Designed miniproteins, single chains, continued (5). Designs and how they scored, part 59

Each design is a single chain, and the fold is of that chain. pLDDT is the mean over its residues in the fold that is shown.

## One batch from the design tools (miniprotein)

Design m18026
Fold by ESMFold2-Fast:
Structure m18026 (fold): chain A 91 residues (1-91)
Amino acid sequence: DIREYLMTVYGLPQERIDLNEEVAERIRYAALGLSTEEYRELKEEEDEEKRKKILEEAIEKRIEYLRTHADLSEKGIKNLEESLRKIKEEL
């Protein structure tokens, strides 16, 4: 459940929870606002520039959604930007 992953990333800043690398990666992408389908498209895309574009578009949509439909703090927006920066560095 993508919603569950987003809540885990937003609500549980618990560094002491040793998560499986695969699960941590999925949680990161879900936190960035990717759907399961968008995550699959990202995994299948071989072009780095296109992968970055998919991530950026997903982030923008998620931030806009959270601003209009959820009580998203400025810290929440910064966390999404920080996650995007880390993903770009790891690609």
Scores: mean pLDDT 59

Design m18027
Fold by ESMFold2-Fast:
Structure m18027 (fold): chain A 71 residues (1-71)
Amino acid sequence: MFRVRISIDKTHPGLGDRAEKLILEEGGEVISRNLDGDTIVADLPEDTDLDAFRRRLEERLGTRVTIERVD
């Protein structure tokens, strides 16, 4: 697995929980989430297509998402 930071542009109640569910469905693991629920650190499978996963998050959450690989 590799670690990523997922940033959600605009959050409302439930978006963080939905994002965590999508991470788990991808086979990932949630490491942390900030209090506002707009930043999630997660480990993803090494074969994850980050662009495809980011687009899916944007589609399902209805907002802009950025994903950055971190060490």
Scores: mean pLDDT 80

Design m18028
Fold by ESMFold2-Fast:
Structure m18028 (fold): chain A 87 residues (1-87)
Amino acid sequence: SHMEELAREATEIAVEMLRMLGLEESAEQLEKIMEELIKQKDFRGIITYLQLVIAEVEEVLPELPEELARKAREAVRRIREIVDQIR
């Protein structure tokens, strides 16, 4: 479904963002949780979990090197745009 495609795209962006930040364990956990939520068509759970990931990343943004912070901000923006489409 289109909603499943959007959820997978948001997940891919979030995973790549976490890996870029050196948070490999968080990235692996996110992939597993999101696959289960997508399988169950729990779009509310998907939105909530992605918002939690965004909040965690935003908390560390001020301490990141500028180039990483810029890329993380762009990833967060893209995830938010997709989340708004899923609702």
Scores: mean pLDDT 87

Design m18029
Fold by ESMFold2-Fast:
Structure m18029 (fold): chain A 55 residues (1-55)
Amino acid sequence: GIQDLIDACKAFNALLKWLNGEPLDDEEQQLLSDFLLDPIKFINLWKKAYEKGLC
């Protein structure tokens, strides 16, 4: 659903923060960790969210 796409956008922003050495809050860490369990699904959801203008 649309919430999965929004969550993928948030997880992608959390990934960028992590790569830049920025601290993640507990919600960002949990969300990113969940999406990283299936990185291909993560990328596909993020692409779909971007195409819909949610990112």
Scores: mean pLDDT 86

Design m18030
Fold by ESMFold2-Fast:
Structure m18030 (fold): chain A 100 residues (1-100)
Amino acid sequence: SLKETIDEFLKQAKEAFDKLINEIRSAKTQEELDEVKKKAVEFAKQLIDTLKSLGVPKEDIEELQKLIDEIESATTPEEMINAIRKLYEKVKEIAEKLKK
């Protein structure tokens, strides 16, 4: 069912973001932090492509793109973790609206 598909999608997204947050917390250099940032942005873009394929409205996609920009602009671990958490909460909100 669509509900089961969305629940699995959100579970996988949460696990991926939790892993990225742990990698950010483990980063010891700016180079390591920048590598995790790149991974987070690439993963977030894949999530947006999936949501687009599910028919999410353009306005919601634009809000998600602004949150990706916030991840890209983050310079500290705290800023990056906060931006990732905001992105996941918005992805969750949008995905829940797709349930019947």
Scores: mean pLDDT 86

Design m18031
Fold by ESMFold2-Fast:
Structure m18031 (fold): chain A 66 residues (1-66)
Amino acid sequence: SMEELRNAAGAAAGERAVREAEKQAPGADVTSTTEVRGDTGIGTARAGDVVARAELTVEEVLAAIA
């Protein structure tokens, strides 16, 4: 369903944001939030003073599966 695809985009964006925050601040505690706006998943991760953000669209998720 489209809702599952939007949730998948949000989850993937969150994971990407966490990886970027961990890369920039190794060993720091990481907190993350995910949001879906229309067909775009948005992830934000914080590790100390580092903030990382990632976006993935439903179209990009579908392209990766196809």
Scores: mean pLDDT 82

Design m18032
Fold by ESMFold2-Fast:
Structure m18032 (fold): chain A 97 residues (1-97)
Amino acid sequence: SEKKAQVDALIDQTQANYKKAMEYAKKTEKYDKEKGQQLASEVSQTYSQAMNELDEARKNYQLDSALERAKAAQNKVEATQKKAEETAKAVEKEAKE
């Protein structure tokens, strides 16, 4: 099923974005423990919510609305990964000044 394959691809991408976001949260924690822990919590919450939406989309892949929700969920995790990357860069720069 083409729609099922699309949902599976979104799940794989979401997992990849989450892993990278958590690496940036860990890097942030090295320079700012409290900020890093807060970022890790935010990343984990966003990922958990996204995986719930993606799991529902996988069960209902024949519904266009489910695929749209899955895409929106993946986009949120990708945005969280970008935020984590920028936070890590900012904290590292600040710590090395």
Scores: mean pLDDT 86

Design m18033
Fold by ESMFold2-Fast:
Structure m18033 (fold): chain A 84 residues (1-84)
Amino acid sequence: SKKDKLEKIVDDAIKQIDDELEKAIKENVPLDEFIKRLNEIMKKAFKEMDEVTEPSLFSAILRARLTAHVSERYMEYVLWQKRK
C-alpha cells in the first residue's frame, strides 16, 4: 500500500541517520558536515515520499517524525562533541 511505502521510506531514512551518527562519533566529523549529511538524507526521503503520494495528513505526520529525528540526532552529536 502507499502507507507501507511511505513508512518504509521514513524507516530507511531514520536508519541512515542513525548510521551517520555512529559514523560521525567514530570519525569525529565536523558539526557542519554532519548536519549536511542528515539534511541530504532527509531531502532524499521527502523527494521519494512526494513520488509515492500527494500531500496527506499521514505523509505530514511521517515528515514531522523524520524532521524531529534529524533534530534529535543533531543535538545528540552536539552534546557528544561537548564531552571532548
Scores: mean pLDDT 87

Design m18034
Fold by ESMFold2-Fast:
Structure m18034 (fold): chain A 85 residues (1-85)
Amino acid sequence: EEESRRALERLFENADKSIGEIARATGLSKEQIKLIAAAYKMSLQGISDESEIEKLAKELTDKQVQDYLVKAREVFEKKLAEALK
């Protein structure tokens, strides 16, 4: 789905901003933004279970969400830079 992909790209562009600014820029809800941050964190552990991701998303603070999104952006930028060589 192209809309979801565009939202994810805009989320990474705004990863260093507040959750409210990310929501405004992407059209995503705070809940959806938390799910994306939780999915990234769980991916580092090799976990892709949707229920585990949902549980973590409910437990994340706004600060933790921002930290995980900033780290996800950094990994994405490094991977993109490596691919362009």
Scores: mean pLDDT 73

Design m18035
Fold by ESMFold2-Fast:
Structure m18035 (fold): chain A 116 residues (1-116)
Amino acid sequence: SPEEEALRAELKAEIDRLIDHYREQLKKNPSPLYELLIKALEKIKAYLDAGQFEEAVRIVEDLIRYLEKVLGKDHPLVAEAYRILANLYRLLGQEEKAEEYKKMADEIFKKLKDFS
């Protein structure tokens, strides 16, 4: 549908922004974490291009578990990963799960803003 293609394009653009940002960070500070993040994001984009949204969900869920372990649950990257997960659930037609993960991301961003 036009709405699905628009959401896919928006999600891919968001992922591209994250990839470009962390590629730029790698030029200043080499990081195995950022290299793994970029590879995971590229894989998520490949599944989006293939219309394999359930496979993309699995990669994002694995990424969230990894990021929470190494960066903590309230890190901006964890919030960004929850936003990606919410949009993937919307593409799957699972609106209740999409709203749940959107709220998780929003709560992390709110905590971060309270310290800025």
Scores: mean pLDDT 86

Design m18036
Fold by ESMFold2-Fast:
Structure m18036 (fold): chain A 114 residues (1-114)
Amino acid sequence: MEVKIEISGADSDLQVETPAGGGAETDVTLTAKVKLPKVSNYKATLSAPARARPGEEATVEATVEAYDENGNLVGKYTVKVTIRVDRGEVELEVKSASIDENGNLTLTLRVRRR
């Protein structure tokens, strides 16, 4: 399984935790970490799950909007995750997005194979 992660609107060191071990994995959780600018509030919007067959790509997105203390939009960041499917039918979803008070985004992705 090949995973590509792209970020727009942020200077970020991308940390991706991949599951250890080879084999026929049918349910895999991936964690992506991104450092965003520190602001008063964040709003995350997650795309719908994507499905792909062998030879196709599944893509999901998380969009994070950053707001000041008056509710004005001060930044917008999009994290795009693409998985290339080698075999079986794959469903890719953004399970959760968590942003701490320091702007550390933790994106949890789920990959299911049939």
Scores: mean pLDDT 71

Design m18037
Fold by ESMFold2-Fast:
Structure m18037 (fold): chain A 68 residues (1-68)
Amino acid sequence: MMSEEEIAELKRLVIEFLERLAAAGLLPEGTLSLEELRELFQRHKDLMPEEEAARLERLMDKALAERE
């Protein structure tokens, strides 16, 4: 189970990533699943600072593992 701090950080980093995608004109239409979001992140990692990208990847991997 993710901590409240990890969930809050994941949400913050996801919002930041989505804002960066929107600014670049890369945000897809409709709602994104966590799996779709992770695929977009793998394609566009360079939109985020390296440390924030590594942190988001770790948190997304943890969230996906807890869903199985």
Scores: mean pLDDT 78

Design m18038
Fold by ESMFold2-Fast:
Structure m18038 (fold): chain A 98 residues (1-98)
Amino acid sequence: GALEILDKQGRELLEQGVPAELLEIAREVAKRLPELSFNAALALVSMLLRDRPFDIPPEHQDEFFRLYLRVASVLAEQGLLSDEQARDVQEALRLRER
């Protein structure tokens, strides 16, 4: 599923080397969103703060975007996103709320 893909990608990022600042942010995100492994949180944090896309299979895109928006919401709350990014995230969350 999306979590397994994200965990693998986060592990690969760790092997390539990641700034300590991103590791700290990923750890805090994983604490607030316990459904995420540290590696999955790192992958999503890296996507949001480094504008790095991941290839997610179509059958997992809904799960992926749900997790992406939850991580983005945490980052926005911590003031780590631009005002524009934070506004876009809040609007996307409203549209996906059920």
Scores: mean pLDDT 76

Design m18039
Fold by ESMFold2-Fast:
Structure m18039 (fold): chain A 91 residues (1-91)
Amino acid sequence: DAEEQQLKEEIAKLRDEIVKLEQRAIGLSRRNPQAATEVLELLDRAEDYLLKASAYLAQHDLGKAKEEINKTRELIREAERLVKQAESELA
């Protein structure tokens, strides 16, 4: 199913984005530990939603998979904004 493949590809891309943001947050840990902690907590929640999305895809529940993907995307966007703000304050 083309839609299932599209959702699998989106989950993979979001997972890669989480990994990159985790690396950036770890880079902030010494100079801005509060921002680093907040970002990592958001990314942990995003991973939980991605895990749920994968589980729903395995059950062929595309609607629920999309809901969990959307929640993941919003958390990633918030984490990215925080990382960019913290990095700008250190520049």
Scores: mean pLDDT 88

Design m18040
Fold by ESMFold2-Fast:
Structure m18040 (fold): chain A 79 residues (1-79)
Amino acid sequence: RDFEVFSLAQHTVQNPEHFSSELVEVAREMLEVVREIKELKEWAKKNPEDYETLQKKIDELAYKLLGLQERFEQLWSLQ
């Protein structure tokens, strides 16, 4: 399910002229947060001494991502 939402967000960003500006902005923010989480996870694997601090940041970004996913789904349903 989450994979489908991310696929739709990616499609929205690739075809911005076909969607509302608000939907495109939310989609862009979702993809940015996903990228940041991936980068932090890769850094944590290489720098275990920073693990606790990085895990806190990852958790915060994951909570933000959940809110963005709900907003994206809400806006998508209004099309």
Scores: mean pLDDT 81

Design m18041
Fold by ESMFold2-Fast:
Structure m18041 (fold): chain A 61 residues (1-61)
Amino acid sequence: MASGEEAEAAARKAAEGGGAAGARSTGLMQNYDLGNEEGARRAAEAKTAEEAVEAAREGSG
């Protein structure tokens, strides 16, 4: 399973490429769906990569 650091890097990369919509297209949600569907949905709603990571981190601990 991906670490929080890896998730943060992926979220930032996706946000730079296409914003929040780009994060979903890149497959960032697939990593969250493997462990936490609620975290993935929160990350998709976040407007920035930092908010996406914090939302997922709060859900997982």
Scores: mean pLDDT 54

Design m18042
Fold by ESMFold2-Fast:
Structure m18042 (fold): chain A 73 residues (1-73)
Amino acid sequence: MSEEELEAEVARALVDIEIGLAKSAYNQGKKEVAKEILERAKKFAEDALKRGLITPEQYEEVKKRIEEVEKEI
């Protein structure tokens, strides 16, 4: 993998971890904590896009995943 591809994979993995944590918090009845985690995930994804760590296509994927979780909580 190129270094750019590796950076993109790491950024995506970090967002996936945040989404997982948000779902876990929601399942524990901590809805406010879940929302806070999702807000951090969105900010991280936007920052990663601005810094060139992820592509616009990868950003769309991440954004869609976050929006789907937001609909569930």
Scores: mean pLDDT 78

Design m18043
Fold by ESMFold2-Fast:
Structure m18043 (fold): chain A 72 residues (1-72)
Amino acid sequence: KEQELKEKAIALVKNSKSLSEGMKNALIQTIETSSLENVGAMFALLSRDPRLSEEDRKAFAAIAEEIFKLVE
């Protein structure tokens, strides 16, 4: 369900070690207020950000793929 994926996405953001607290708060607000398609696109972009850890990029790529499969 859409809400379950949003909750999973919020948990991934909260558990990130490479995101600042300010960035985490902004991303959580975006997840809560955006469509699943927009959340998936956001995580796809984050998965390619070289400033983030490899672990975070892989986690964000995985959640983006899961979202896109659901909204397809």
Scores: mean pLDDT 81

Design m18044
Fold by ESMFold2-Fast:
Structure m18044 (fold): chain A 76 residues (1-76)
Amino acid sequence: MSDIDILISKLQKSANEVLKEAQKVDPEAAEKFKKRMNEIIKEIRKEKDILQQTKLSFLALGEITELELIIRQKKA
């Protein structure tokens, strides 16, 4: 169990919470987000450079934030 495994676990938990709400509001956006997050997490797992892993983690957080904004707009 590495520090990167802990980071991935936290990212997956956050993503799953947003995904659960997105599935109720926009199932198509939820599916696209799920596929994109799986791709980013897969790249983090393959990356050996900590700086690049950190950049990919920032990309993952950006995807989560973007989906939260989509949910907010559709609930308004």
Scores: mean pLDDT 81

Design m18045
Fold by ESMFold2-Fast:
Structure m18045 (fold): chain A 75 residues (1-75)
Amino acid sequence: KDALVKEVGELRDRVVYAGAQLLQQTSDPEVKERVRELVLEADRLYKQALTSSPEEIEKLKKRVEEILKEVEELL
């Protein structure tokens, strides 16, 4: 359980870091809004993982991985 929660947190931190880099590089307000939405969603999923079952944490981890891919694709 604790290891899975840590993995989700590490993925969330990677989304935050990549999002911060994108916000420095882009002047496009639509891209900025999308990045902010993705960062907030990743944080929300991590907070949900803190009180979730191991099976639910695995699903949340996959969703944060998808968010990370989307943020990386915007780079």
Scores: mean pLDDT 83

Design m18046
Fold by ESMFold2-Fast:
Structure m18046 (fold): chain A 97 residues (1-97)
Amino acid sequence: SELEKRRKEAKKEIVEVGKAMRGLGLLVDAQFQQEGIPSIPSSADQLREQAAKLREHAKKTGDKVDELLAQAYEAMSQGKYEEAIKLSEEAVKLALE
């Protein structure tokens, strides 16, 4: 029905906004780390675990946003904050397209 189609489209939009918010959160955390502001309680192992989960999700969906977020989490786990910032910005931009 038309109502079911509209519900499916609304759920997809919520997921896309959620991915953009996740990218913004990582961007803020990477910037804070670069400035020496304590913002992330997560260990490098926890960041790598999140990257692995996002890569598996990306394999199922073909979602480039999840792939970029996975790369950003991995960069963050390695202390590559400038790379994490760039990847997070790309993920946010793509999620909002």
Scores: mean pLDDT 81

Design m18047
Fold by ESMFold2-Fast:
Structure m18047 (fold): chain A 86 residues (1-86)
Amino acid sequence: AAASETLTSDSEEAVKAAADRLQREVRERSGADVVVTGDGKTITVENRDPDAVVRVTVGDQTAVVEPGGTATLPVRAGDVVIVVVE
């Protein structure tokens, strides 16, 4: 399952709103326990699922988040953020 959001700005409010939507979509589509948070400069993905692997892509950067893992990636306005549960 996958969820994606395009960042309209890199403000704290816009990134937090995008992170909240990504978390809801990922949980709804996959059933995986994934937490997505943002602070205006980074998006953090915490994989609390016991067996699923999560991939996070922000622009040209990709991180693999193993069960129990966390990844933080920098964000900029115009970036597409994709969260995939495998």
Scores: mean pLDDT 81

Design m18048
Fold by ESMFold2-Fast:
Structure m18048 (fold): chain A 63 residues (1-63)
Amino acid sequence: MDEPSPFEQAYQDYRQTGSRESILNLAKLMLDGGVPKSAVLDLLTNYLFGLSKEEAEKIVNEA
């Protein structure tokens, strides 16, 4: 439990770059971890990311 998770690494990359690819990596890891698309969309639109519904849906669909 002292090793950084892939999610933590992707989140740190997002914090440093703010790029669309870093958000895509986060969404992909959430989906691969069993988080449903609806929950990921809610996180992207409501959780500090402030993405529009359409942009969040595009990212989740491409992840």
Scores: mean pLDDT 71

Design m18049
Fold by ESMFold2-Fast:
Structure m18049 (fold): chain A 68 residues (1-68)
Amino acid sequence: MEKGEEFEKKRREYLEQMQADFDAGKDVAELGKKAREYLEELRKARSDPQFRKDMIKYGEKKLEEKKK
């Protein structure tokens, strides 16, 4: 399981669903709170040295795949 790729996919799905909910007339204040909480979790993940190492490995793997 590649955590970096899965994390990015989940993030995009979450933001797209939030946009759809906004267009459907959902409570804007509640949507704003959810977005802030998600961004805060992203900041915590990025400050983790282990997360950075995992992302570097993911990038190196993608570069290797392009050469093949």
Scores: mean pLDDT 69

Design m18050
Fold by ESMFold2-Fast:
Structure m18050 (fold): chain A 100 residues (1-100)
Amino acid sequence: SVTSPLRSLFEKIKDSLDTVTYVAVGLLLAALDYELSSESVPDSEVASTISGIYSLIKPYLGDHREEAAQAFETVADYLLTKKRTSAALLALKLAAELRS
């Protein structure tokens, strides 16, 4: 699955998350799975979901920043194959920010 690296990352950090953040990330990951499987969802909505996941998990990444960058690059690569360029470029930008 395209989101498998993000889900693997979530399992590694979940014990550091408060309950609200944990539920929110789980819901956004489910939304992203749906959005990536659907041609009818606007690119801007996919980008918003990716940005939401990033913003919620970033404070809790600790030593997992490189894994997070690779997970977002995996999503970006898939989006590029679907010609969803704006969402893909956002995912690549977020991956680069995680390495900075």
Scores: mean pLDDT 89

Design m18051
Fold by ESMFold2-Fast:
Structure m18051 (fold): chain A 68 residues (1-68)
Amino acid sequence: MKEMIEKVSEKFIKTVKELKYNNWTLEQAREKFEELLAEAKKMGVPDSVIEALETAAEVYLRRLEAEA
């Protein structure tokens, strides 16, 4: 369980870096975060961790929206 949380967290950080590096649109960024969250749910990551990741993803999406 802890190892899966660590893996999902690393993948989230990687997604944020790719968002900046690849100059993704708001729609593309949203799709990537949704894909990550869906994968985390399939892996059995606790709902509390998924909620935390959803909150963090919204922060990044709002920043991207403000810049667009």
Scores: mean pLDDT 77

Design m18052
Fold by ESMFold2-Fast:
Structure m18052 (fold): chain A 65 residues (1-65)
Amino acid sequence: SKLEELIEKLSKHTGISKEKARRAIEGAVELAEQVGEELAARFLSASTGLSVEFAKELIRAYKES
């Protein structure tokens, strides 16, 4: 699935396990519910080094699963 591909990409980019990558995305999704997707994506981007656009894609893919 798209979510599994993105989790693997995040895992490879950051060097963390797929499970830790999934947890990072889960935290960003929970944050998005509190402060909105834009701010949550910016925090995920800052913590991982990913672009804000890719962080938004991760949050959206998780919500679709």
Scores: mean pLDDT 79

Design m18053
Fold by ESMFold2-Fast:
Structure m18053 (fold): chain A 99 residues (1-99)
Amino acid sequence: SMAKLEQEITEGMVLISVGVLNASPKKELTDEQIRQDIKFLKRAFELALQVSDKKVQIYALETLIKRADYLISQSKDEEVKKEAEKLKKKLEEELKKLK
């Protein structure tokens, strides 16, 4: 069915996003790089919420939370740090719903 194909494409896009994050080295980041990473995480989060496979959704959310934690630790600008913390809180709230 077309619906099944759309789900497989969405799941594939999420897994690619997670793979990119897992391959990203833990190096010192500038606040501008952190802003770009936050934008990437927000898009990956929107895709993760569309995934119907619970295990894939959990795996994606856990990976996004781990990356958000890293961005928080690297943030030098208070507003950038607050944006990353707000994103992490939303990710944790969605993960908690999946139990």
Scores: mean pLDDT 84

Design m18054
Fold by ESMFold2-Fast:
Structure m18054 (fold): chain A 99 residues (1-99)
Amino acid sequence: SKIEEAIERVKKLFGLKNDFELELLARMIDESKLSSLTDEEKAVIYGLKAIAAYLRGDLETAKENAKKFLDYVDKLTRPSEMPELLEALKTAAEEILKL
């Protein structure tokens, strides 16, 4: 599916071997430190959290994080330094929101 292809692309771009490593990465992100991050870094974090929630079957949390991802992407005023990653995360987020 389109979402599964997007998740595989995200895993490859982060050097992650499987869904478990992606879930672990998302769980280790400390939200209290988000205020020190750029809008692009915040977008990436919310995109990873959306995918991790989707993989565990938590569609409500997946949709909430997908929405936050798109909100931060809309705030980006400069070209991305990670355009392939943002494209893959955007595809996953848009497909999650259609569920």
Scores: mean pLDDT 83

Design m18055
Fold by ESMFold2-Fast:
Structure m18055 (fold): chain A 62 residues (1-62)
Amino acid sequence: EEIKPVEELPEEVLKKIKDFLKKTNLNPTSEEWVKLAKELNLSIDELLEVQAEILLEQAKKA
């Protein structure tokens, strides 16, 4: 499958998204989002959902 729901993403894809967010200090530009979406064959909306989950996980540690 070329496109998968965010909840069903492979671990490697999730790792790339998390690494990207960490690299951009959780504040990527729109252009960076588009580039990552194309690389992973995901929509920007799906990437934003993953970002929200990562932010919630970080907040849980506060």
Scores: mean pLDDT 70

Design m18056
Fold by ESMFold2-Fast:
Structure m18056 (fold): chain A 69 residues (1-69)
Amino acid sequence: MDEAVRRVVRRETTAAAAEAGLSAAQAEALTEFALELGVPANLREAVRRALEAGVISEEQAERLLALVQ
């Protein structure tokens, strides 16, 4: 993936995570899931994967999904 694309994905996941009350570690995990999904990165799917992996709570996932719907 292009470095510019990685930067955009990291910015999106970090901003959404901050609004949803996630820790820095949870924001980084979301970024890694979004990057794994490829281009274009789908933040909704990254959130679902993070929830399935137990990285974030159901309440945090609901807040994140509301921000990206």
Scores: mean pLDDT 74

Design m18057
Fold by ESMFold2-Fast:
Structure m18057 (fold): chain A 79 residues (1-79)
Amino acid sequence: MEKLFEAEVLEALGLIYYAIGKLDEKRGNFESAVEAYEKAAELFRQAAELLKDIDPERSAYVEGLAEEAEKNAKKVKEK
């Protein structure tokens, strides 16, 4: 129960940082956008790890979110 709650909190924080990254990217704040996307990816990776043995399907979904955040960070670094 608590491990699932911890994963849910980490996923929510990851979504917040992902939103910050998107906002900063749109505003041309590329350095801040990269930092936010990388933080989001880290949080999603932590959430996915906690979910591996409890909810493998949710773990895979959250890993996908981490990959998307990493992809966005790399694209912004090229700007």
Scores: mean pLDDT 86

Design m18058
Fold by ESMFold2-Fast:
Structure m18058 (fold): chain A 81 residues (1-81)
Amino acid sequence: MTLEEIKEKALKEFEARLDRLAAQYRAHYGLPQAEIDRVRDEVLEEMKKELEKATSKEDIQKAINRALARFAERLRGLAER
């Protein structure tokens, strides 16, 4: 598998993980879907940029973990408003 194939698979898996996390926050905090969608789109675009910089599988995993943490932080910020 090429690095590009790993990045494409990682992005697809990342989208699925964002959807699961969004569903959990929506269920627990009652966040508006429109606000979740906005944050999801912003984090997904940032993730795509970070993947372009990644040169190893470890870099890809680090980018995923960082983006998921950022998504969770933004959703928590919405819940605390």
Scores: mean pLDDT 81

Design m18059
Fold by ESMFold2-Fast:
Structure m18059 (fold): chain A 92 residues (1-92)
Amino acid sequence: SLEELLAKAEELLSEIDNPLEKEELQEAINALKADPNNAFAWDTLGAIYLKHDRLEEAAIAFQQAAELSDPNSLIRKRSEALLATTKKLLEE
């Protein structure tokens, strides 16, 4: 659920040492709380989860980013590519 993913993101926020990454994650969390259809916020959340080896959460976030973005947009292509990469990592 969105609530579970955001709760896990808030837990991850406490584990991040990089201040710029903390800011990006906090902004993505706040953006999704305001608008759960924000594809850019889902993509940012997925990228941070992927960097921290939270592969299941990363896959869900990238899937949401892909589904909520325009089919011909750069964000759709990015989210689909990162989703494919994350799914391959989950098979390892």
Scores: mean pLDDT 87

Design m18060
Fold by ESMFold2-Fast:
Structure m18060 (fold): chain A 84 residues (1-84)
Amino acid sequence: MLDEAIKEVRQAVDEAARTGEEGARKLGGVIHRVLTELTPEQAYEVLRYAAEYLREKAGESPNAETLRKMAEHLEKLADTLKAG
């Protein structure tokens, strides 16, 4: 599950980098599944990874603003999971 979640997140982030809001919406769906199907610890790792990958891609994407906003959102979600 965890490795599969990481793969799905990478793919969705790559789509968001290419398509902007459309890919970001798809990424949101992947994140929703991560939050509902994985343990809080696993979800935290996936969200943290996704945020870092989004920030990396934002530096080289025409959709940098959308990717930065998603990264910030996922960082907030990860903080929520860590806090309980």
Scores: mean pLDDT 82

